# Ledger of designs, part 52: designed miniproteins, single chains

Each design is a single chain, and the fold is of that chain. pLDDT is the mean over its residues in the fold that is shown.

## One batch from the design tools (miniprotein)

Design m1784
Fold by ESMFold2-Fast:
Structure m1784 (fold): chain A 93 residues (1-93)
Amino acid sequence: SALEAINAYRESKGLAPASSVDAEIQLMRTAAESLLELPPEVAQEFLEEYIEVAKILGSEEAVDLFQQALEQLQKGDRQAAQELALKGIEALP
């Protein structure tokens, strides 16, 4: 299941297991809403994690949006990165 794949990924990162796919998506949304408050290196790590979760969930649209968010973050456009990250979360199943 998608939850088993997400929890295998989380275990590989030393993170506690998510109780559901919805719980994981809510954690991602909370972090994305605070993206502008994070150091750029931390924001980059979150976007890289979002890309991997979107791949596990099979959302090509979310993968593309998170990759665009990462590109904007690397260009210094932090507001565009946050807007794209939030769009990516909305594209998740």
Scores: mean pLDDT 83

Design m1785
Fold by ESMFold2-Fast:
Structure m1785 (fold): chain A 94 residues (1-94)
Amino acid sequence: MATVSFRVSERDLAVARKQGEKLLAAGGDHVEFAPGEDGYIVVTFSFSDSVGSYTLRVLEADAEEGYFQVTVNVVGTGGKITVTITRRPVVSTE
């Protein structure tokens, strides 16, 4: 068993989810979310069999309530995988 973690922001969370779905389709088992950090959220996926590790961070201006931190350790059907998430300026700037 292995886990995959990467940090994302709200907007980037959607992008990260797409990446995660791709991994999930490869044989993902579970996804978990935890409290975010200063404008960053980490997402974790669970896999098994082959495993690698990747870490990604996304910048976010103001962490919105409801965000979670998750950790992800990539598991590739060939070993390692690298996932990249886009960092963007946040909205909610008043």
Scores: mean pLDDT 44

Design m1786
Fold by ESMFold2-Fast:
Structure m1786 (fold): chain A 77 residues (1-77)
Amino acid sequence: SEEQAKAAREFARQGAERGGGSDLTYNHAAEGAAKGVGPQGAAINAAEDAWKMLGFTSSQVGYAGGGAAEGATRAAG
C-alpha cells in the first residue's frame, strides 16, 4: 500500500543516510520492501538486488534494506 511504501521510504532513508546512500538508493530499497510486504525476507532481497544493480555497496544496501523492511512491517500492522 502507499502507507507501507511511505513508511518503508522513511526508514530506508534513515538507513541509507548512515550508509552514505543517495535518494535513488533508498527509493529503490523502499519500493522493493513495499512490493514484498508479507514475507519480510523477500522484501529485503528485492531491495538489495535493486540497489546492487545501481552499483551501491553492500553496506549501504544493508542499512537501507533493514530500514525499509522495518517500515513496511510497521505499516502492515
Scores: mean pLDDT 60

Design m1787
Fold by ESMFold2-Fast:
Structure m1787 (fold): chain A 94 residues (1-94)
Amino acid sequence: SSEALELAERYAALLLETLTKEYPEYADQIREIVEAVLRVLKEGIERGLSLAEMRARVREVIDRLSRERNVPEALRREILTLAGIMLQELYEHL
């Protein structure tokens, strides 16, 4: 739905703001990861993916880009944790 897509965009913006405030030296990498996560969220919402399927796809993208961009493990774990919380909240309102 359009409401679900708007909510996904709002959560992505919040994730970007929170993480870039804490890790300003990784702002470009965080932006790339958050943009990739948002693309996965939009596609998954449009396709009607379950929370479990969406969680798996989001985790794969975060893990892959964090490795490719040499993001510190502490930051990768924080991105995964916050994205997981956002996904649960998003699906409770779908």
Scores: mean pLDDT 87

Design m1788
Fold by ESMFold2-Fast:
Structure m1788 (fold): chain A 87 residues (1-87)
Amino acid sequence: SSTLEEIIELLEEALEALEAGDLERAVEILKKTVELAESDPSIPENFKKALRYILEQAELALKTGDPRTVRVTIALVRLLIEDLRRE
């Protein structure tokens, strides 16, 4: 499979973890997703920046337990999945 398809699959797994309230698992998956995207020069820089920002929000949600930060992170992951599927 292409790196892009693998990124989409990982983001869907992260979304499931976030919706289940498993923030530790969500951060683990997002770290792997960022690492995968950074390793592939064919992935656009804007998507790499979006993934890094999403990881920062997920780590903040894990640290603070703030429900608003969790909801923002979920929304960002959903938006990125939709944007990537359109490409």
Scores: mean pLDDT 88

Design m1789
Fold by ESMFold2-Fast:
Structure m1789 (fold): chain A 77 residues (1-77)
Amino acid sequence: GAAEEARKGGLEGKDGGSAANKAEEAARKAEGSTEKQAEFAEGSAYMAAGMGRSLGLDPKEQAELAAEAAEKAAEGA
């Protein structure tokens, strides 16, 4: 799910686990719409986590960015 992609993108450890749970919640909501929306949400979460890492954000901020990106992707798909 989106949480797993976010974890692979750099959200590991205690903070990463909490962050990944937020991303998973957003992706799970997207799954209620369409399969494609869920896939876009996962991809967006992964990309956002990677961008957050490159900007030097902490794991919690990376998770918030990933969750927000997942929600926007689900709405826009």
Scores: mean pLDDT 63

Design m1790
Fold by ESMFold2-Fast:
Structure m1790 (fold): chain A 95 residues (1-95)
Amino acid sequence: MAEKELNDKLAQRAIEDARRLAEILKAKGKEREEKLEEFRKEEQLNYSLEETEELIREDLKVLAEQALALAPLVSDEKLAEEARRTAEEALELLK
């Protein structure tokens, strides 16, 4: 059914986007500052590095919640497990 195909695509995108943002937050010290500056430049954000980190934290929370919501709606149990794991890792990172 087309609905399950759409849910699979949305879940995959949420997982990919969440992993990208989580990678920035997993970095520490200078490496985190460099990743935050790269993200700010790529997204053309007129924010400080601190404001950029806060935006990433807020976006990651939304993506984690979206992945959890989509997990029971996807066609593939492996994709559902990846969505739940990605969300759990993201939410743990935001503590």
Scores: mean pLDDT 84

Design m1791
Fold by ESMFold2-Fast:
Structure m1791 (fold): chain A 119 residues (1-119)
Amino acid sequence: SITVTESGGGEVPAGGSLTLTGSFSGADPAKTNFSWARVTDDGRVEGIASISTDTGTVTVAPRLKGRATISVDLANKTSYLNLSDLKEEDTGTYYDIVSARGDDGILVGVGQGAKLTVY
């Protein structure tokens, strides 16, 4: 199974920056997909950015283009979501959804999330 722990949340003023981290285990870092998503307090889900280490494909949501960067440290088994020029609309709980191919299908892991409040 894949285990994920998100961290790096907090309270940040508008215009500030923050790096969220997702530590993971149970997958080959070189053959893994990382998809960061935000869940609002009223339960709406927004895709933020994704990276596939297997294909090298990187995607950033249009709303976050120029403000979000995603990267992976293969050696430390950690995904990073860097957010800049933060806006109140970026407030929510951020999850690193980690997926990889296992022997019997696709394995998926997600943690408890990291909360970001922009004021």
Scores: mean pLDDT 90

Design m1792
Fold by ESMFold2-Fast:
Structure m1792 (fold): chain A 97 residues (1-97)
Amino acid sequence: MKLSKEEFEAEVLATLAIMYAALARRSTDDEVQLELIKKAVELADEMAKISTDPELVRRVYRAVAEAAEYAASRSTNPDIQKELRKLAEELRKKAEE
């Protein structure tokens, strides 16, 4: 019972993180993209604390990393681009653990 509830909560957080990452990819505003990616990271980190599924954790971090990399490639602001690339690198490392 407790584990199935925690797994359900982890899946909800994973879904929200992926949704925020998808919204970031669709945004045309660099600052909005960064804010959405940061929210996706927060949700992914919260999910990782309660998830018992390492493959779910890796999949979510990878998806958010890819969204951050895509947002960075579209950014016209050097400071935002640098921050997005740093977040993507950190997320890639978390996906490999």
Scores: mean pLDDT 84

Design m1793
Fold by ESMFold2-Fast:
Structure m1793 (fold): chain A 77 residues (1-77)
Amino acid sequence: SMEQLEKEKKRIEEALKENGLEDHPDALERMADIYEKLGNLEEALKLYRKALDVYEKQGHPRIEELRKRIEELEKKL
């Protein structure tokens, strides 16, 4: 439900701030997924783009998959 997703979002935001995980791309992707499920596509895009920037600096193989996800989300805005 939307209420459960809102609670999950709050818990993850709190954990990210508490543990300094704001710049971890996997945590950013998780947050983006929750925002997308809540219908906040604009915030989801911002978080996916931030995760992509980190992956690009690392040369991570997830770059192509995440670029495709961002492109699909942009078509919905």
Scores: mean pLDDT 77

Design m1794
Fold by ESMFold2-Fast:
Structure m1794 (fold): chain A 96 residues (1-96)
Amino acid sequence: SAMELRKKIIEELFKELDAAVKAKDYDRVLELVRELLPFLRAEEDKELIKRIVEYLDALYQKIKADPTAPEDIIKELEELMEEAREIAREKGVELS
């Protein structure tokens, strides 16, 4: 179904994000987060929205804690995180 296909795409994006972070390919991380945001905007399942934003927050904290991460990457990721949190807020999702 379309819903199952969307969930599978999101799970594949999470897997690619994990691999990019492990490789310290931060340009790819930014690309993948930007690809994920339209799915977040289109999603109506509040539990999935919460899961996506919490995943992105954990990813952001991990990259921010890496002393080798470029400052410009951290800043761009922070801006994308603010956008993700705003999307969740607009959809009435409570964040941890």
Scores: mean pLDDT 85

Design m1795
Fold by ESMFold2-Fast:
Structure m1795 (fold): chain A 90 residues (1-90)
Amino acid sequence: SKKEKALEELEKLKEEIKKAETVEELEKLIEKAEEFVKENKDNDEVQRKAAEVILLGARKMLELAETLEEILRAIAEQLRAIGILLDLEL
């Protein structure tokens, strides 16, 4: 199904995030996960998985961040992911 394909692609993004070595790579992977959030607004399972992927990417981005701008980006992405997860629990 479309949902199963989205979950499979998000799992692949999670593995790519684990292997990413630069902030630039992580930004691109987070943007891809954010697209799944936008395309699957009515699917809580896809929203949750996408938010978890964004959160993982943002945490790793914070570890690799060398500039204030990169640190602030990582924090903003973490807050966005937490916001999605909170909306799903309410």
Scores: mean pLDDT 87

Design m1796
Fold by ESMFold2-Fast:
Structure m1796 (fold): chain A 75 residues (1-75)
Amino acid sequence: SMEEKAKRGQEAARKKARELGASDEQVELIQEAALKGMRTGSPELAAQVAAMTALRLGFSREQAEAIQKAVLEAV
């Protein structure tokens, strides 16, 4: 279902952000961006907004790309 895909994208973003050393607050912001992107757009949009959120929080380009790939691979 679309909702199960949305939850998979959210969980992938959450897991990767935690692996990269994100705080609980940063993890919440990144996973929420992925979930909203999945529900309102596409997996590609979800991955992009999660990555952009990571960049705004001070993560490197490489770390943001890792989050983007994790979301895309999960869906």
Scores: mean pLDDT 86

Design m1797
Fold by ESMFold2-Fast:
Structure m1797 (fold): chain A 88 residues (1-88)
Amino acid sequence: SSVSKEASRQSGEDIRAVGDDVQSQLSMDRADRLYRELEEKGRREGPEMMREEGQKLIEEGKKLQEDPESAAAGDYLIERGKRLIEES
């Protein structure tokens, strides 16, 4: 531990980059799962539910945009939510 203190700075940046990528992937996977679930429910229940579920997707996407790691997932949910409302 003490012998590798200088090397650990460069390695720490690499490990952090991998961690950030994993978090982005997890956020996107969760966003896709949420979208598919709410889209199915909206389409099954009719236009009013499609609008309600679409608004929920937009709200969730806005929350995800607050974190840089999940900003792409947030944008994805907002676009999907808008589409679901427009389709209603």
Scores: mean pLDDT 73

Design m1798
Fold by ESMFold2-Fast:
Structure m1798 (fold): chain A 57 residues (1-57)
Amino acid sequence: MEGRRQIDEVIRLTLETKKAVKEKASLSEIEKLAIQAGSPSSVILYKQFVEDKKKAA
């Protein structure tokens, strides 16, 4: 039951983090947003995602 709110909050913050990436924000800014999105796990996962995107470009 408590997972619903946490999932909703993580999704919202994740979307905001994606927007920062689209605006070509620095990795440090994106990392801070990812930390707010969830636990350290989400930060690491997101950093890897951003790196993957940068490598593809």
Scores: mean pLDDT 64

Design m1799
Fold by ESMFold2-Fast:
Structure m1799 (fold): chain A 70 residues (1-70)
Amino acid sequence: KEELAKEIARKLMTLSDEEIRELLLWAGFSEADINNILSLPEPVRYQAIYDALLTLSEEKLEELLKRLKE
């Protein structure tokens, strides 16, 4: 689970704020949580994304990774 969350967080950091918002909304995060994450500078943002992803099921992380690869 942790390795999967790290891979997803790393990939999300290469995307635009708009793409990150769309994917995190799909994953079930609130607009408020997403806006908070997107307001953070890069190193803190990565950690916040990683921590948020760890709250998701492994199945949800696998689905999110599939969306990132497509």
Scores: mean pLDDT 79

Design m1800
Fold by ESMFold2-Fast:
Structure m1800 (fold): chain A 67 residues (1-67)
Amino acid sequence: GAAEEALARTERAAAEGDARAAGEAAYQFVKASGDDEKALERGREIARRHRATPGGVAALAAIHDGS
């Protein structure tokens, strides 16, 4: 599903050293996760690692707005 694809993109981009792409994919993962508490917890951890990117900031904001 979309959340699984976004998570895979986040992990791949992070492994390749592309922080901007990893942050953007983390934001897409959070949006695709809906109200899945475990997915949101993982999304928060990933977003914190990429908080220097626009995508990471957007991911954290989306998690807080969903709570």
Scores: mean pLDDT 72

Design m1801
Fold by ESMFold2-Fast:
Structure m1801 (fold): chain A 71 residues (1-71)
Amino acid sequence: SVVLSPEELRALALKAWDDQQDAALAQAAKLGNLEETQLGLEAMRWGIENNLSAAEVEARFRERLAERAAK
């Protein structure tokens, strides 16, 4: 059958994300914002994996930035 399950669609989205992430991280390393970019990509990947809203992804990103600032 040509129809993909929700799990298969999620797996394809995560794979496409991984491919794009490598290029974004390489650019971030050159610009000196690698840590912030990694936290942002991690939050977005977590959102895709758990099928969450943009607001939840943004909340997680802010939480991780706050943890870093509190060190």
Scores: mean pLDDT 71

Design m1802
Fold by ESMFold2-Fast:
Structure m1802 (fold): chain A 118 residues (1-118)
Amino acid sequence: GRERQWAALLTAAALRGIGAAEDVVLNGPLPPAAVAAARATIERLRPQLSEEERELLALLEKDLAGLPEAARLAGLAAFLEAAVWGRELLARQPNLSLEELEARAREEGRRLAERAAA
């Protein structure tokens, strides 16, 4: 039963990472403070990943490798924040339905995007 919840959360995290990288490519470079924040987030969260999260991170790193550094850092940071958040949510609330998990992941993605846009 948990595999579908994990797949949904990890898919949402990967899409958030791709979206954050695309936003930097399409709308111009991040300010230096935002690049530094993304790097700090990656350094803090990377050691906390599960095996499945590490595998998806490796695929995302490969897919983003051709992009400018700011776009790569934005995408990786957004993925890591979403993945760790999702795992912590599922640990605290293991009885959430797939629909509720997807709704909460979308709302958290919006909050993170609003913070990045400031």
Scores: mean pLDDT 79

Design m1803
Fold by ESMFold2-Fast:
Structure m1803 (fold): chain A 100 residues (1-100)
Amino acid sequence: EAEKYLELGKEYYKKGKYVEAAFYLVKAANLDPKKEYVPYLVEAAKETLKAGDIGSAALAVATALLILGKEEKAREIMSAYNNGNYEEAKKLVEEAIEEI
């Protein structure tokens, strides 16, 4: 099941459908958290952020951070986004992408 969502995420990414790609990559990671998913989550986060979708970017990068054991940083990003602090969320996402 996780592998099926990983393949769906990769296919949507190839088609330039980055929001759907991020969604399925997060689904795959939630079912079976593997470090090999981190590069795909980071690339989906970069593209969704570039498209102005801070929510999808935040979810994708927070998921990658959770796989890497960086729980506090993941919570900080999601807290900023959920509280409507979109400029702070965007900044934290950009910083996390550069550090991964």
Scores: mean pLDDT 86

Design m1804
Fold by ESMFold2-Fast:
Structure m1804 (fold): chain A 57 residues (1-57)
Amino acid sequence: SELASKTTAAMIRFSSGEESDDDIKVLEAGAEKGAELGESQDFIDKLKELVKKARER
């Protein structure tokens, strides 16, 4: 999905320390809407973990 592509790009930038506030918003949206879009629970949990880590920086 478009959201999955955007969240993947945001995750890659997060792993390199280059994430923007917009990338964090994309990760939040992916976590909130992932269940409705049929994403796996493991993927949703990973997005939630990344959002938490980003907010603690």
Scores: mean pLDDT 76

Design m1805
Fold by ESMFold2-Fast:
Structure m1805 (fold): chain A 72 residues (1-72)
Amino acid sequence: LDGLVAAFRERIRRAAKGSMMEALMEGKSIEQAIKIGVEEARRVMEEWIATQPAEVQEALRAAGEETLEEIA
């Protein structure tokens, strides 16, 4: 489980960073880039959770929300 959670958190962070970088390159503010990154990371989080067994979905959702708070 720990390895799955770690990989999940890293995927969320990578999605956020990618979207934030694109937003900054488009001339958006740092604050706007962070909001866009969090939104994309949440989308990736929900898609990943939906593919996992029900028994681990709650743990992944908790870890995902914590990761989004760290990014914001």
Scores: mean pLDDT 82

Design m1806
Fold by ESMFold2-Fast:
Structure m1806 (fold): chain A 65 residues (1-65)
Amino acid sequence: SQQIRDKIRKAAEYAKQGNLEKAAELVREVAPGDEKGMRGVANQVGNIAKLPPEKVEEILRLALE
């Protein structure tokens, strides 16, 4: 639980830095093989990092690859 929260916060920090690839990697680690879960995590990252919707969709796209 704490490790999941820490990964989401770390993903948000990478996203704030413009490193969407590292943010997506952490989203994939939190919800491996779960597209709905990855979307939920990407939305959480976007809310924390205050990203526009198009950047949240970019993170999700990268996480699903």
Scores: mean pLDDT 85

Design m1807
Fold by ESMFold2-Fast:
Order: C-alpha cells, then structure tokens, then sequence
Structure m1807 (fold): chain A 55 residues (1-55)
C-alpha cells in the first residue's frame, strides 16, 4: 500500500516514540513496512502515534 506524505511523517513519529519507549533504535522504514503490510491508513497511524504519546 502506498502511504501519503502525512502517513510517512506519522511513521517517523511512531518510530521515535517506540525508540524512546523501548530504548531500542526503531527506524521509520520499519514502521512504514509494517503500515504497508497491515494496510494502515493515515488515521490509523495517527491513532497509533496518539497511543504512544508522540502526537
């Protein structure tokens, strides 16, 4: 699935949030891959970012 520009920015925020939460370096590319495999929309990614406290 092709992600929009906003969805890619959300993926970056999610990656940073996960890196801070776990202490492990999480790349935006990993989050983008997971979003594409899961068929996530921009709104779903925004919800994930909110759940992580990074939005």
Amino acid sequence: MKLSEEAKELAKKIAKGLSELTGIKVSPELVIKNAEEGGYSEEELRKMAESLGVL
Scores: mean pLDDT 77

Design m1808
Fold by ESMFold2-Fast:
Structure m1808 (fold): chain A 93 residues (1-93)
Amino acid sequence: STAAAVEKLEEIAKEDPLLAIYVEMLRAALAAPTEDEALEVMAAGLREAGYDVTAEDLRAVHEGDESERAKRARELLEELEERLKKIVEELLK
């Protein structure tokens, strides 16, 4: 399940502080009761990790906006998703 996979990612991410922050952020977002609250949680986690991203930027990415802020936010999310994907592949081997 997604929740069990995230918990396993937290265990292996303990030695990678940046990945640990990202996994914690995803877990909090998955627990959010609405999509808007999930975006707020994700933006707050990214800002705490030092990234200049707002919930509005993440919403713009989700809606397919082509603004410069949305483009930068999308590039950041794609980088983090690729990092997460590599960890998931290691767990499934």
Scores: mean pLDDT 71

Design m1809
Fold by ESMFold2-Fast:
Structure m1809 (fold): chain A 80 residues (1-80)
Amino acid sequence: SLEELKRLMEDFIAESRQLAEEAKKKGLTNLAKEAERIADEVRQILSDLEAGKITPEEARKRLEELSFRLFQLKVILDLE
């Protein structure tokens, strides 16, 4: 549902911000910046979806790509 998708996006923003803070604590400035960028992009997707500028299907595809990117950053953080 649309409400479930919005909640998923809000959770994803929170997770991305948490990763950025963890990266900052380890001195991984570039990784922190990338995690913050992901959070900002999800916020933009949510805004565009609420404004009717994109479809729920398009929002899901964009979120899936960013989810994979966030997973890659988590792996890098765990190796440091």
Scores: mean pLDDT 87

Design m1810
Fold by ESMFold2-Fast:
Structure m1810 (fold): chain A 80 residues (1-80)
Amino acid sequence: MEKAVELLRELLEKYPEVARTLIAGVLDVSYEDLKDPEKLEEALRQAAEKIVEYTGREPESIEEVLDALEKLVREKAKKR
């Protein structure tokens, strides 16, 4: 999970709007909640857990994190 959290932080630094939108979709929280530093830290931890659960391993790149988040959002949409 530590590597997933680090890569999620890197994704947020490089593509903040995309990262927050996908994390909000995966966790079913509002985009505005992710502007709060405390809520963002908890969300990064939860998103990292979901990514590792989905992939069965630690991601190696921000591209893998982005792909996993997009797939998790898609799977969540199918359940609603």
Scores: mean pLDDT 79

Design m1811
Fold by ESMFold2-Fast:
Structure m1811 (fold): chain A 79 residues (1-79)
Amino acid sequence: MEEKKKQIENLEKAIRYVELASQARAMGDEEAANRLRKLAVEYAKKTGTELSQKAAEAIENGDFDKAIELLRKALEEVK
């Protein structure tokens, strides 16, 4: 039930926000990085898969590379 399209959209948004948070952190914009990180966690958790939950934990720990890897695996799982 529930459209797979919504899970795909939430995962794609989570990946985009992680990428933007990583970029903001690299530029020294901690306020933007924290805001974008919070959005990435929100969309990862909305997906409701075990991989997306592990990705949310990686984002909260600041491990953006691991988070992107886990989110991409979750995206393949729901496709």
Scores: mean pLDDT 83

Design m1812
Fold by ESMFold2-Fast:
Structure m1812 (fold): chain A 88 residues (1-88)
Amino acid sequence: SLEEAARLFEKASEAVKQGKLDEAIRYLEQALDLLMEESRKADFERQVDLSILAIGAATLINALRKGADPEEVAEGARFLAEKVRELA
């Protein structure tokens, strides 16, 4: 569900703030999988919105793997959580 995807982004944000980068990546990957599942069932307009959020999640995963600033990534995950809730 979109609500579960939003919760996973919030969990990822907290994990990043706590320095639990592997846990954060797992939560982001789970959120990405849920967004992709919801996208397969959605109409075209909603698919565009969900695809943008999925790209955001993939970007944060890649950023964490490349040693990006954890505070920037935590903020990004929080932003994605809010955007997912707006669609739910």
Scores: mean pLDDT 87

Design m1813
Fold by ESMFold2-Fast:
Structure m1813 (fold): chain A 90 residues (1-90)
Amino acid sequence: MEEDLEEVRKAAEEKGPFAGASTLMGAVSRAFLEGRPPEDILRLAEEGYRAVKEAAEKAIKTDPSKAPEAQRALRMADLVLEQVREYAAA
């Protein structure tokens, strides 16, 4: 889990918010398929979302022309978090 979260953080920081969001989707999917507890998947989704949000805010500050892409990447991460929250609450 810590390794998966670190991968998400590195992707977001080094390659931008879309890479971070895409890596988060993959990490959450793997955790679910491995049968990890819902609370562990929720923590991964919440912390991963924060990393993508930080990367999106940084990308917009660095290059405002990337704002639409950064906002879409953040919405993708938000949808992952919403789905995981519903799963964890069930």
Scores: mean pLDDT 86

Design m1814
Fold by ESMFold2-Fast:
Structure m1814 (fold): chain A 84 residues (1-84)
Amino acid sequence: MEEEERRRRLAIEIVAGLLRIVRGVNNAAYEEALKSGDEEKLREIKEDDKSTVPPIVEKIEKNAREKDKLTEEEIEEARRLAEE
């Protein structure tokens, strides 16, 4: 196995792990709001998700492109792995 191939595979797995963590934190907040039945909190979480989660995901993906030199296909693979 080539060192570059090992590096890329590890980077894909790390990116997938980071994306899972970001989604896990957001899901936990959403579950708490659902349990409380607080419509205002649910709206706030949805607005925060649109404003906070996409910038964090974009930063993770930007680092993958710039520092890890991952292709768009490899970043999409990381997104799919994060959903598993």
Scores: mean pLDDT 71

Design m1815
Fold by ESMFold2-Fast:
Structure m1815 (fold): chain A 117 residues (1-117)
Amino acid sequence: LLVIMESVVKYKEQVIRALEAAGYTIDAVLTTTLDELEDVLREGIERYKPKRVIVAVGSEDDLEAIGEILDKVGEEYPDVEFDILVVETDDNIEEAVEKITRLIKKYPHIKGGGVLT
């Protein structure tokens, strides 16, 4: 399941193509605002039963707020893997996909691999 924040919806098709080129199979694509992200994640997980959810965001400044939401939703769906893809410009989409930002050390409250503490 791919969730695109409205701030990066202009890059939606490029993100989809880059993920598919990297070997990901996208079962569904949803678009949301930060205010609706929690509800959109729950509805998408219940409807599509994904093993993995990737949230595409336009700025590292959104990582803390999105990370808190993903941690909360992750407690309800422990078998689902969550990743954050940061898309700051169109030239970094391929790099961002190759290095999907799962979690940053500074967000230790988020569940998942790769966070120390």
Scores: mean pLDDT 70

Design m1816
Fold by ESMFold2-Fast:
Structure m1816 (fold): chain A 73 residues (1-73)
Amino acid sequence: PRPTRRVSIDELATKEELASFGVSPEEALKRVTELLAGLSAKIEAAGGEVLEASVELTPEGVRARLEAVLPVP
C-alpha cells in the first residue's frame, strides 16, 4: 500500500467569536462551505481522497469538519 498522510480539521467558530469579527453565523456558514469546497478540490488535485467534509450551523456557532488522506512522497 502507498504511504498516506491523514489531514484533519475540526473547528468551531462560536457565535461570540463571529460577532467579534462582525460576521453573522449564516455568512460564516457560507464562507466556510466555500473554503471547504476549495480545500477538497485541492486535496483531490494533489491525488488525495476526501473522507469527510461537513459544515454545520449549531446553537454554539459554525462547525467545520474535513478528513482526508494525501499520498506521501
Scores: mean pLDDT 80

Design m1817
Fold by ESMFold2-Fast:
Structure m1817 (fold): chain A 92 residues (1-92)
Amino acid sequence: SAAEKAAMEAAAPKLKELQEKIKKLGEEYEAALAAGDEEKARELLREAFELGKEMLETLAEAFRAAGVEELAARAEETLAENEALFAEWEAA
């Protein structure tokens, strides 16, 4: 819809910034794994989770501002599911 397009266009600059940060973390994560640095790799996964959370919050806010409440709710549900999965990973 036009509202969905407007929301994505409004979110695009922040999503681009977050995607660039995630890409850099991915490169650092691969380097940590190659070095056998499990502690560093785990720390980078936590940082990646926080950036992923910011992406979902950015999308939820943009969709809500555009009046696309069903997509905002879906982004919030995805965030809650990801937080639950991450908590299980942290507990392991």
Scores: mean pLDDT 86

